# Designed miniproteins, single chains, continued (5), part 34

Each design is a single chain, and the fold is of that chain. pLDDT is the mean over its residues in the fold that is shown.

## One batch from the design tools (miniprotein)

Design m17157
Fold by ESMFold2-Fast:
Structure m17157 (fold): chain A 80 residues (1-80)
Amino acid sequence: SARAEEIAELALEAVRAALAGDLAGARALLARLRELGAPEAILAAVRAILEAAEAGDLLGLIGAALDLLGEVEDYLRAAQ
């Protein structure tokens, strides 16, 4: 579905923004995901990425990004 694809794309863009140190951009993308009604699992995973990035925890950021990828894959699979 177009909505599921948009949510997945925005979630991955939030990861990219956080990895680039663009925390303001990542927060804006998180707000957009909430507006679109993204599942709480995806919202929680994006928040975890932001928390790790803000703390400068690179290992935690990588782990949180992998968790988000799994949540996005599960969401897209369920939306088919």
Scores: mean pLDDT 84

Design m17158
Fold by ESMFold2-Fast:
Structure m17158 (fold): chain A 90 residues (1-90)
Amino acid sequence: TGATAMVQELDGLVEAVRQDPRASDELKKRFEEVAERAKELILSGDYNKFLKGLEAFNLVLKAYQYLQDGKIEEAKKLLEKAEKIVKEGE
């Protein structure tokens, strides 16, 4: 399946963002909210929703990589794309 592994990776990522002093409280909340919505899509049991969740998952991982590199604006841009994808999956 891989869904459980993706959910665990998102949970770990959200915790890592919470511990990152470079992330504002607003950015921490945005990562958490997008990750939660992506998890719902991944676990939905609907193939089209799973694909939207997978797309959001990949965008969130890349956003976190940019955050670790200190590229806050690029991280925000990818997170905004992920936010749009999870809304489409509603």
Scores: mean pLDDT 87

Design m17159
Fold by ESMFold2-Fast:
Structure m17159 (fold): chain A 71 residues (1-71)
Amino acid sequence: SDKVVEALKALGEGIASLPEDVGEAAERAIREYLYRHADTLSVEELVRRGEEFVRAARAARDAAEFERLIA
């Protein structure tokens, strides 16, 4: 989806700034959300949600805490 590609480009720097383990978990969660909602949400809405995942990942001490924060 073009929207998924555009949103991932906008989120790329944020994801790349995260520690390896939490960054992998965040990217997985972001990709899953983007693919699930790309046909119903705007790029701006997809990016806003992705930024929430990145913010949660930065606050989390590890991948397990990140997954709890976004549940």
Scores: mean pLDDT 85

Design m17160
Fold by ESMFold2-Fast:
Order: structure tokens, then C-alpha cells, then sequence
Structure m17160 (fold): chain A 62 residues (1-62)
């Protein structure tokens, strides 16, 4: 669960415990609170942990 950021060229992401979970969806906006499920291994890119994810549910909007 996390707050959506749509500013990345890789698509939408949420940041949870220092990990950037990137996911694709046309149903979310910047600031939405969502639940995602990781679909890939966590990789280190430029000193940051990143993973691919899938949207499970939109929990709320900010």
C-alpha cells in the first residue's frame, strides 16, 4: 500500500520501505492510495531499489 506518483517515465510508482514499485494503470492519478502486488525481483538501479508491480486495488484518493 502506498501513494501513487505518476511523474516517472516508467509509469506510476509507489515508494514503500525504500523500494519503488512501478506499475501500469490508466485508472490511477497522482496522490491515489493503492494496493499493489510485486511481479518482479527487486533490482538496484542508481543506488535505489526498484521492482515491477501490478495494481490490486485503489483504496482512496488524495
Amino acid sequence: VGVVDTTSSKGNYILVDGVYYYFKSDKVKNGDIVEVKATSEIKEIDGKKVAEAELVKVLGRY
Scores: mean pLDDT 75

Design m17161
Fold by ESMFold2-Fast:
Structure m17161 (fold): chain A 93 residues (1-93)
Amino acid sequence: MSLKEKGEALPEEEQKEAKEKVEEAEKYVREVTAKVDKEIPKIEDPKKRRELAAKVTAAQLLVIAARISLELGDYETAKEEAEAALELAKELE
């Protein structure tokens, strides 16, 4: 249970951390998507354009999954999905 590596985290603190991480991922993925949308029309290779669009879609789906996990009270999964979305979005920059 990796979320308890600090030992004495309060349940409310875990919920707050997960919420903040999901909101951070939502904001970052949105900003990266806006930048990529400006670059996609400049790519003449249809295959490369589709690969970039697919990666953007994957990051967006991870953010949606993280939000759902957060709403279901699965704070550990929500945080992991949000972190995965952030890592994928960073590769797009």
Scores: mean pLDDT 78

Design m17162
Fold by ESMFold2-Fast:
Structure m17162 (fold): chain A 68 residues (1-68)
Amino acid sequence: SEAAERAIELARRYGDEAAARTTERAVKKAVETGDANWANMAGAGVAIAGAPREEAEEVGKELVKEYG
């Protein structure tokens, strides 16, 4: 999914390795389970990694729409 790929790319670009791994894990769990909680965690991970607020909010909404 484009939203999942973008979330991982943003976390890797702005965050450290730990933040990127946490976001990737949450994205993987959202894709595997279709659970909105994991989609929300992935969006939060992008924000915590330090991505611009508008980009983090946009990708978080897309992940919740697609996997929640």
Scores: mean pLDDT 81

Design m17163
Fold by ESMFold2-Fast:
Structure m17163 (fold): chain A 74 residues (1-74)
Amino acid sequence: MIEVTVETLKKLRDAGKLTPGLKEIYDLAEKEGISAFEAIDKYAEKRYPGDPVKAAALSVAYQLEIVGLMLDVE
């Protein structure tokens, strides 16, 4: 079972599998002391300000990317 958490992002970092977008999300979560989900949503909103549909699509895409990358680590 794969959980999208800051600890999951640390595992991806340690495995050398963090993409540039996931690295920014991880750094945001650590800097602000927020959950991985909150960091993903905040990052997506900053990339698509005023476009909630594109922001939501980007948020889902990063969640799926984290899960997919973790399958290669475990």
Scores: mean pLDDT 80

Design m17164
Fold by ESMFold2-Fast:
Structure m17164 (fold): chain A 99 residues (1-99)
Amino acid sequence: MKDLKEKLINAAINKDSKELEKLADEVAEYVRKTLTERGVPEADSTAQGFRDLIKKYIDEGDYVGAASLMIGVLEMVESGQDGLTPTIEKTREEILKRL
């Protein structure tokens, strides 16, 4: 996750649309796999929706927006988007305290 976040930030700073498109495919596949493993019936369509939105930002030249959306999606998926989890609140509290 950290390596992927750093790649996203660097690609946005460098305005590397091709790297951002590649990372969008990697993020979409990670989302699809994670949601499928959690038994989410719309895993494929959810992952495709995020991929399409990310690519729209890239096509518009909003590279910072594209990278920020991808990071947000990764954090949401890793925090367990299965609804209310103590892990989400813990992660937010840790971030607010100094991360």
Scores: mean pLDDT 69

Design m17165
Fold by ESMFold2-Fast:
Structure m17165 (fold): chain A 78 residues (1-78)
Amino acid sequence: SMAAELQKRLEELDRILREAADEARDIEDPEERLEAIYRVIAEKILGKPASEADIERVRKELEELLQEQHERFLEELA
């Protein structure tokens, strides 16, 4: 699964995120930039061109990870 691949790449995740951000750096529209970041992440993980389904999977997995972090943060502030 994409989640399992992300976890296996955890030690490389920071590097992948930096590479994805750098490749999307020149995209002026924030929404298009974010989609490009997800595409690069998916392609780096899979080692092949990413389909729209692959990009959507990466988006959902990262949003779930961020939501868990956000919920933990809110619990500590309560």
Scores: mean pLDDT 68

Design m17166
Fold by ESMFold2-Fast:
Structure m17166 (fold): chain A 76 residues (1-76)
Amino acid sequence: MHDELVKAIGDWITKRASPAVGAQAEEVGRADPSAARQLASILDQAAQGDDATQAALVQQAVDFVREQYQALQQRR
């Protein structure tokens, strides 16, 4: 399990968006390793980017988490 990666993703989103989205990101990352890898890629791009790039990637991460979390809820 990628607990360290999932926690890092959740903390990054919590600080830059909201605790609710951060918690959803952690659930998504634990349930779907491919989703965790996509989120990690967005975080890596944000770390290499300027302030404008970081703002755009935060929104991209939030949108991705929202879509993946809805898919996760369908599995019950």
Scores: mean pLDDT 79

Design m17167
Fold by ESMFold2-Fast:
Structure m17167 (fold): chain A 55 residues (1-55)
Amino acid sequence: SMEDLELAYKMAMEGGKKGGGPEGIEKGGVLAAIQTGNSEAAGLGAKMALEELGL
């Protein structure tokens, strides 16, 4: 869903800022998948965050 995707993107972006780079983004995506139960949206959100940050 769009709500799950937005949450995943936000968590991935925050992960990138806290953990630094792609590893932080990936961790944020995993946390979003656990929280929402939607691994597909979590993967898409992480991909969008990587593209936005140029990583």
Scores: mean pLDDT 77

Design m17168
Fold by ESMFold2-Fast:
Structure m17168 (fold): chain A 69 residues (1-69)
Amino acid sequence: ALTAEEEAQLQALAEEAVIAAMCELKENPTVEAVIQRALEILKARGVPEENLPQALQIIRGLAQKYCQR
């Protein structure tokens, strides 16, 4: 399980990944496309697979906030 500090760091990384995914996907990214690309970015940055479910939950919330709204 992640500590509170590790979860906060993962949240910051997820936010950066979502922003990067939106920039890479150009002007009209869907929430699903942003989630998928952000997850790939986190994996490329060395986030362990055991942390990916938590990262996915964070990415989903952020992607909805920035894309769906």
Scores: mean pLDDT 74

Design m17169
Fold by ESMFold2-Fast:
Structure m17169 (fold): chain A 57 residues (1-57)
Amino acid sequence: MASAEEAGEAVARALEAAGVPAPDRETAIKAGQAFRDASGARTAEETARAALEASGL
């Protein structure tokens, strides 16, 4: 989906803001998209939050 890259950017941004080094932006994009689908998050912000929580990063 078109927002997969947006979700990935949000995840990477949240990781950086939390002071946690992002492992890989491509991985973050896939993780963000998957976590959004799994958690029912509908926005980039919600996707980033769900991804951080699920990743434990």
Scores: mean pLDDT 60

Design m17170
Fold by ESMFold2-Fast:
Structure m17170 (fold): chain A 80 residues (1-80)
Amino acid sequence: MGAGTAADPRQAFAMAVVQALNQGKSVKEAAKIAAHVAAAAGMPQEEIDKLKKEVESMSAEEARAWALSQLSPDQAAALE
């Protein structure tokens, strides 16, 4: 049934950010956790470093909104 494999490293990064923030982690901790998840999902280090710096510059609310924007509506709804 369907191509439901979450094989997108950018979506994996975004999901990890939302989950870490939901666990009460800071944006810096969320970005660090998400970087490890994205690396495990096969994202190039250059892209991971870029996304990590971008998220670390955000507030918790901005980082959450950004991460949700990287996910499908169904994926975003499952995390809220």
Scores: mean pLDDT 76

Design m17171
Fold by ESMFold2-Fast:
Structure m17171 (fold): chain A 95 residues (1-95)
Amino acid sequence: EEEKIEEAAKKAEDLVMEASPTEEFRQRGKELVEKAKESLKDKENALEGIQEASREMARVAVEEGKRLGDKELTSRMIGAVAEAARLLKKTVDEL
């Protein structure tokens, strides 16, 4: 079960790293992964944490996209947040 979370975490981190050049967005991605790892202790709390972290990460994506004036980058970052959160939530639910 730890192996499943480690694999999903690595894939989520890869999605985040590929989508964004910004350290702030990548840092939020790490927080999202850490919330998913809480499923080893409390599955329900981890699911709520993933939702909260993904919302914060989406806000950072919008702020960074606005700062850079790049709508395509903003869309890629938001897509990565949605995909990473979906993957992590599905993995936690299947534990």
Scores: mean pLDDT 79

Design m17172
Fold by ESMFold2-Fast:
Structure m17172 (fold): chain A 90 residues (1-90)
Amino acid sequence: MQEEAALQAEVMREGAELFKDYPATSELFQEAADFYERAAQGDESSLREGAVKETSGMLLAIAESLTDPEAEEKLKKLEELRREKLQQLS
């Protein structure tokens, strides 16, 4: 759980950087990363808050990808990164 939260925080930080030109989406990913970092340190309640912020950020990224090819490419890169990082737990 703590290792999973730490990897999820890393993914969300990279998501924030990928979406830096989309301020609202980037901010949600940064908030998700902050909560996941707290969860990795043992604050189990922060895991839920992180998941809520990640879900909101992902939904906004998906909405942006429907009208912006650059956002679509960034979303695909984030999904690939998430898959690669979370495979370390298998």
Scores: mean pLDDT 83

Design m17173
Fold by ESMFold2-Fast:
Structure m17173 (fold): chain A 74 residues (1-74)
Amino acid sequence: EDEVVKLIEEEAKNIDKIAEEIEAEGLDPAEALEEIAERLRKLAEQAKAAGKEKVAEALEKAAEVFKKKAEELK
């Protein structure tokens, strides 16, 4: 579980690179990141229900990072 938390946190730190890669593929990075943020929020709720509080917290923080980046790109 701790390895999953670490991977989630590392991806959130690389948000600028993720946005650049999405744009390079010809996709709208704002739309794509907003969709990812929504999915991460749902996964965080499911993780909390399953008692995986560390995973839920990491997913919530990642969702906020993705949402903020999406808003900056609009």
Scores: mean pLDDT 80

Design m17174
Fold by ESMFold2-Fast:
Structure m17174 (fold): chain A 85 residues (1-85)
Amino acid sequence: NKAVERAVERALRTLLSLTSPSDHPAVREAMEKAGKLASKSKTVEDQIKIFQQIAKELADKFPQSRDALEAAGNVGSGTLIAEFS
């Protein structure tokens, strides 16, 4: 699913730019997991929920980066919406 791949790529780039280098391995792992789950989902709404859930989990794990992680979740969701609008 090319739309999911683009959403993962853009969200990952945004998250990596907004988080500290020490958090990058966890961010990459979470985005890989989100991409696999989203690729198995049949609807754009389910894919959006997966990206939002992963962003929330990362924000809970890294509260110092919460605002940045929430913003990056919106980038992933917005990319999916743009690909399907």
Scores: mean pLDDT 68

Design m17175
Fold by ESMFold2-Fast:
Structure m17175 (fold): chain A 97 residues (1-97)
Amino acid sequence: GPPETTERSFTADSEEDAALEVAELLVEVLEKALKNGKFPLVEMEGTETDGVISGTLRVEFLDLEEFQKRTSFRTKEEFEKFLEKLKEELEKMKEKK
């Protein structure tokens, strides 16, 4: 059947806040996907109006073979390392405020 999909919306008053919000959403969906033996393909769309950044994060949950065909990732381990690095960057963003 078609891949499972989900959407998340975000709104932030600055580029720094937008980056933090997006990073938190990415960590959430990446962890959920890995726990369920799936791999998320993420697409983001955003707009800025009067200093307010708003956007939508769309996620497709794929099997490993479909994920490998549609991305540069070749192994589950590479994807897990990417998630760990993303978590580190998120913690650094939270510390800087």
Scores: mean pLDDT 74

Design m17176
Fold by ESMFold2-Fast:
Structure m17176 (fold): chain A 108 residues (1-108)
Amino acid sequence: DIDALRRQARALLEQARAALDKGDYKTAVEHATQALRLFEQAGDKRGQGRAHTLLSDGHHKLGDVEEAKRHMEESIKLFEEEAKRSEGIEKEVLEISAAVGKVSLKNL
């Protein structure tokens, strides 16, 4: 059940990224919001962080600066929390994601 939720959430996250790349920002936000809910149900903090990053990007493109900031702040917190419980390449990826998020947040 949890594995099925994670697979569905990852598929929605990929659809959100594809929509963002095409300039379909509203669709990107809708898919990323659905992905976030599924990652929350699955207890997947890393997935939640990724969904919040896409929500930040989508809201920024739509001109919703405050929503973009809120989502980026949450993404950074989630990645930092998971990095503390991770090792090796996974830890490095999470630390880089948080660092990139902090740079993005300062430019919002």
Scores: mean pLDDT 89

Design m17177
Fold by ESMFold2-Fast:
Structure m17177 (fold): chain A 57 residues (1-57)
Amino acid sequence: IELIVDPAVAEEDIAAARALLEAEGVSGRVAFPPVNPVTHKSAVELVRALAARARAR
C-alpha cells in the first residue's frame, strides 16, 4: 500500500490515515512518496477520507 504525500494535505491528516490503516491490521509498508502535481487529486481525497474516518471514531 502506498499513500502519496502532498503539501495540500495536512501532516496530521496523513498521520491519522496511517494510524487507521495500522489499526485495521494492514500488513506491509505504507509509503508516503512526493506527489506528482498533475495526478495528486485522487490521492489527496483518499488521505482526507481516511483521516476524516479516523477522527469520526
Scores: mean pLDDT 55

Design m17178
Fold by ESMFold2-Fast:
Structure m17178 (fold): chain A 97 residues (1-97)
Amino acid sequence: KAKEYLEKAAEELEKALAAARAGDREAAIEHLERAAKYLVEALKAAPKDPELIAKLIGATLLVVGALTNALLGYPDEVVVEEVEAALRAVKELLEEV
């Protein structure tokens, strides 16, 4: 179950990254919101493994950070770097689950 939500979160983050690189802030925000929702579902579905839970929380905070900075109007390059970091964290989690 957690793996399916992580796969959906990764797909939404790839779409958010493409939108952010294109300067489409509205689309980037929408995809980041969907990624955050899928990460919360992954966390709810995850086994009670403290290390896995900590990594899931970390990835969720990276997505929330990117979303917050996009909403506050931070430069596109900052949002791109944050989405890239979030996507890397989710892809690393997919290799463990």
Scores: mean pLDDT 86

Design m17179
Fold by ESMFold2-Fast:
Structure m17179 (fold): chain A 55 residues (1-55)
Amino acid sequence: MEELEKAIKEAEEMLRKAGFTDKQIDAFISALKKLNLTPEEIMQFTELLIRRHKE
């Protein structure tokens, strides 16, 4: 699904901009792929992780 691939790429970019390491980004994306999430769920989880990291 094109939307899923786009959401994963966008999540990677958001995490990198938020200051996550390449290793942390790779681990998170691998986990998302295993969970069979929708594009919308991927974006929600990414935003939540970024928000928690700032707190």
Scores: mean pLDDT 78

Design m17180
Fold by ESMFold2-Fast:
Structure m17180 (fold): chain A 92 residues (1-92)
Amino acid sequence: SRLSNERILELTEEVRRELEPELRELRERLLREFREAGLSEEERRALVRERGAAIRRELEERLAKTTDPEERLRLEIEASLRLRALAEVLRE
């Protein structure tokens, strides 16, 4: 069955709350890597693009194996939040 708008919003909030510690650690690890490796702005963008491509590939692979509408939406929300966290480190 199709998910209601209310369930979509509820699930989005639940996933955001569950992932917040992971997203914080992801941002902290990338910022540390940028500093320790002495990456240029161009190299930072290239690394973020590469990691973003990996997130999208993993999403596609997991969606291919997932039939449940709620789980599919959860996977898409998780990937979206991780991609947003990657974009945020470029604003440092």
Scores: mean pLDDT 85

Design m17181
Fold by ESMFold2-Fast:
Structure m17181 (fold): chain A 76 residues (1-76)
Amino acid sequence: LSEEELAELLRRGGEDAIALARKAAEEGDKEKAIEALRKTIAELEEVEREFADKPAVVEAAREEKRRAEELLKEVE
């Protein structure tokens, strides 16, 4: 996979994970939403560290992490 392809996959994966967490929160399953968001944030932090030499991937990870953190604050 190219750097751009990796960034694209990361954005899609992050959006999907956040959407699932939002749905869980809306259904009243706050524990599940919080758990999923914390896991997603941790995974995105690992991606930032692992792909530090790939700016597009790091940028995508930071964008998705920010979105996940924002939702986590709303749910908590």
Scores: mean pLDDT 84

Design m17182
Fold by ESMFold2-Fast:
Structure m17182 (fold): chain A 113 residues (1-113)
Amino acid sequence: EELLEELRAYLKKMGVEDLFSDEVLEILTEFLKSLPEKYRNASLLPFILPRVIEAALLLKQGASEEEVVEKFTDVLKDPFKPVVLSSYIDFKNLDPEILRRAAEALLKALEKA
């Protein structure tokens, strides 16, 4: 079954489906497909999705990819550690290029964790 449908269902349940463009959803779907098999399930979306968005916001604010990888290696060790989404406007206006870079950094952090 398509991960894109699972992602859409999750975002709809959370009431934030309209904040994500089709391009952003496709990037998130490819990110989920790139995760190690043990992390490729919809039950982890509440933990993984906020981390991807926070990584994208940090990159948009001028953080380096190395800084993002280091920060998220520690965050991924504790899946219950809260990740704060700082801006509704930034969340809605996610740059697809920055989101791809955030996904790549998070994959590197997962490999290190």
Scores: mean pLDDT 67

Design m17183
Fold by ESMFold2-Fast:
Structure m17183 (fold): chain A 70 residues (1-70)
Amino acid sequence: REKLERIARAYYELSKYYGPEGISIDRVAEKAGITREEVERVVAEHTGKPPSDELVRNVATVVLAEELAK
């Protein structure tokens, strides 16, 4: 859960400066302070799907919405 929240927060920060197509797994990992491999693993474990830039973006958006709804 905490790593998903870090990924969501990193995506949110990046979305202030980049369009969705400019936010890659590498950028999210760098901003979250974790490895690309760790982002891919966490997202794959959460979704049961192979990781992609689009999947990471979708997961981050859902997790961010959940955090903001608290």
Scores: mean pLDDT 76

Design m17184
Fold by ESMFold2-Fast:
Structure m17184 (fold): chain A 73 residues (1-73)
Amino acid sequence: SASEKAMKLAEEAARLAEEAKKEKDPVRATGLYLRAIGLLMEAMLIASKNNDIEAGKKAEEIGRKAGLKVPMP
């Protein structure tokens, strides 16, 4: 489902963000962080396109706990 896909992308974004925090190379850490933001934005876009407000809020919450900040439309 769209909800499951959005949640899976948000979980992957959180995983990459945690890897970025542990990465000692600043360039590689930045790359991981940018990829995490991209995946979180895709998760929120999927939720938005399906009018799934709850999935969108859950994706935002997962991202926030991982230190990712993306404005919700």
Scores: mean pLDDT 80

Design m17185
Fold by ESMFold2-Fast:
Structure m17185 (fold): chain A 74 residues (1-74)
Amino acid sequence: MLSTEERNALLSEIIDLAVQFNKAYKDKAPVEELEKILKEMEKLRSKLDEGTAEHIFADELIEEARKKIEEAKK
């Protein structure tokens, strides 16, 4: 089980990636670039313990990113 400090550090990294993803999405970056950022977010999320507030929040950010990629494919 990760400490609160370790969970907060991982969440901070995921938030930074989510900001980078949103900028790339706004700038109409290729889907491949968006998918690369999402993959890195998923890797960090997998290190968080399930059911923690940090894991739930990270999962929400990832779900929003997946939704945007599907919209970009249309």
Scores: mean pLDDT 82

Design m17186
Fold by ESMFold2-Fast:
Structure m17186 (fold): chain A 75 residues (1-75)
Amino acid sequence: SEKDELLKKAQEIFDRLIDLVNSQSSLTPEQQQVVSQILDAIGKAFDYIGRNKLDEAREYVERAQELLDEFEKLS
């Protein structure tokens, strides 16, 4: 289902973020800001998924992916 696909994608983004953060000895202020933004977007995605607001959930999953891609370029 769309809900299951969004849950899986949100979880994959979160897991990838945690792996990247754990690979760093320390985060720069810029990296810390992007991490905070990714966590906010993921949190909102999970909240909207829980409410069955899948259009809003998709927007936040896509936002979290874009921010994760930016973070990977900084790492």
Scores: mean pLDDT 87

Design m17187
Fold by ESMFold2-Fast:
Structure m17187 (fold): chain A 76 residues (1-76)
Amino acid sequence: MKLSEEEFEEEVKEALLRIVLAIGKTHGASPEDIAEAALRVAENLGISPERVAQLLEDAGYTEAAEILRELAEKRR
């Protein structure tokens, strides 16, 4: 049986947060860089960009979340 959505989301949230924080620690990282990296992770994991944007907002990366939503809309 597949993991519950909450359990799966917890694992994904931790992984995404680590990636976003690693990018954010790089000097010169912009909200656009964070959004692009998060979008790539969403695509690789088969998660909707909207879900990832919500996780970024919860983590305090509101600007990156908004950019991610715009990138996802333009790509589709």
Scores: mean pLDDT 69

Design m17188
Fold by ESMFold2-Fast:
Structure m17188 (fold): chain A 93 residues (1-93)
Amino acid sequence: PSIEEIFEAASEAHEKVNELIKEVMSIEDPEEAARLAEEASKSEDPVVAEVAKYIAELFRRAAEGEISKHSAYTAAAIESIGIVLDAGKKKVE
């Protein structure tokens, strides 16, 4: 594939992940946030699906009282960046 195609595919995945994070962060109820992420985990984009699955697990734990909502937000943001960067690197290699 061309370098332009690889860049465009990575940019689309990154944009979709950012949109998902923004939607999840705007939800006050961690159970509702988990539900939104679970729906996004059905995405045909493997990067978006992986990020969404991880976010869903974190917010389910927050809804159950295992972790704080703020801890779930922090972990979701950090891991999402890592997954997107790793996916981008793999496509360029």
Scores: mean pLDDT 74

Design m17189
Fold by ESMFold2-Fast:
Structure m17189 (fold): chain A 73 residues (1-73)
Amino acid sequence: SKEQALSLLEQAFYSASPASAEKLDEYLKAYSDASSAIQNDDKDAAIAALQQLKSLSPQSADLIDQAIAVLEA
């Protein structure tokens, strides 16, 4: 469900520390883009934003992959 995908996205965001200040803006943008796309039922945009977030925060990859799986179900 959208609620489960958003919960997983939030958990991924909370569990990850941004590696540096210069990556923080990109990280926040990817998080915002993913959240907005999920809320708007734009699955393709949501998956793209989640993949971008995963590249910026590899330590959250498992939670992000779970969010993608929920959206694809």
Scores: mean pLDDT 77

Design m17190
Fold by ESMFold2-Fast:
Structure m17190 (fold): chain A 69 residues (1-69)
Amino acid sequence: SGEEALARAREHVRRAEAAVAAGDAETAQKHLDEGQAYAVRAVILLGTEAAAPVAEALARVGKRLDELQ
């Protein structure tokens, strides 16, 4: 379901944020990529507005990951 996709995207955001905080760029990139895939699925099933907070969080994680590298 779209709600499951959104929940999975949120979980990957949390794991990516933890990996960035630990300095683990490889793990952070993996969770960022997986989170983005689930966010796209959430947009398809729930619409852009429902997925916007997760998309913003993924963009923030990506910027922090760039600063780590």
Scores: mean pLDDT 85

Design m17191
Fold by ESMFold2-Fast:
Structure m17191 (fold): chain A 64 residues (1-64)
Amino acid sequence: SREQALAAFRAAVDRIVADLKAGVISREEAQRQIDALLRRLSEVHSPEEVQRLRDEAYARLEKA
C-alpha cells in the first residue's frame, strides 16, 4: 500500500512534468497539482517524508 502510493505519486509527477514540458499546463498549475498530491500523502506519511517528496518534485519542475 505505502510503496504503491509512492509509485502512484511518482507516476503522477512524471505526467505533470511531461505536461509542463509539452506546454499543456503552466508551471503554476503543475505546482498546484503537486501540492494537492502532497496534501493527500500528508494524511498517511510523516512530515519529513512529505518534505523530501516535495523537494524532489519541485526540483523536477525547476529543471523542466
Scores: mean pLDDT 82

Design m17192
Fold by ESMFold2-Fast:
Structure m17192 (fold): chain A 83 residues (1-83)
Amino acid sequence: SERAERTARLTGEAAAEVAEKKGDHELAELARETGSFVRAIEEYERKKVEELAKKYGDDVIEELARRGDPAAAELLLERRRAA
């Protein structure tokens, strides 16, 4: 519906503006690209877990997933399928 489509666009745009005002340019870019605040946060969290994995190895993904981090759990599942 037009209303749902408009709400999705406005949510992404609003998230981008708020993130930029708070100095979080990476989250702002993701909100514009995805058109969804929820999706932007999910991708942002995933990127942060990937950055930690590059510094400390894949063991950090497993530890974060064990502690209940949903982004780490999803990334761990994807990496196990890709291996």
Scores: mean pLDDT 72

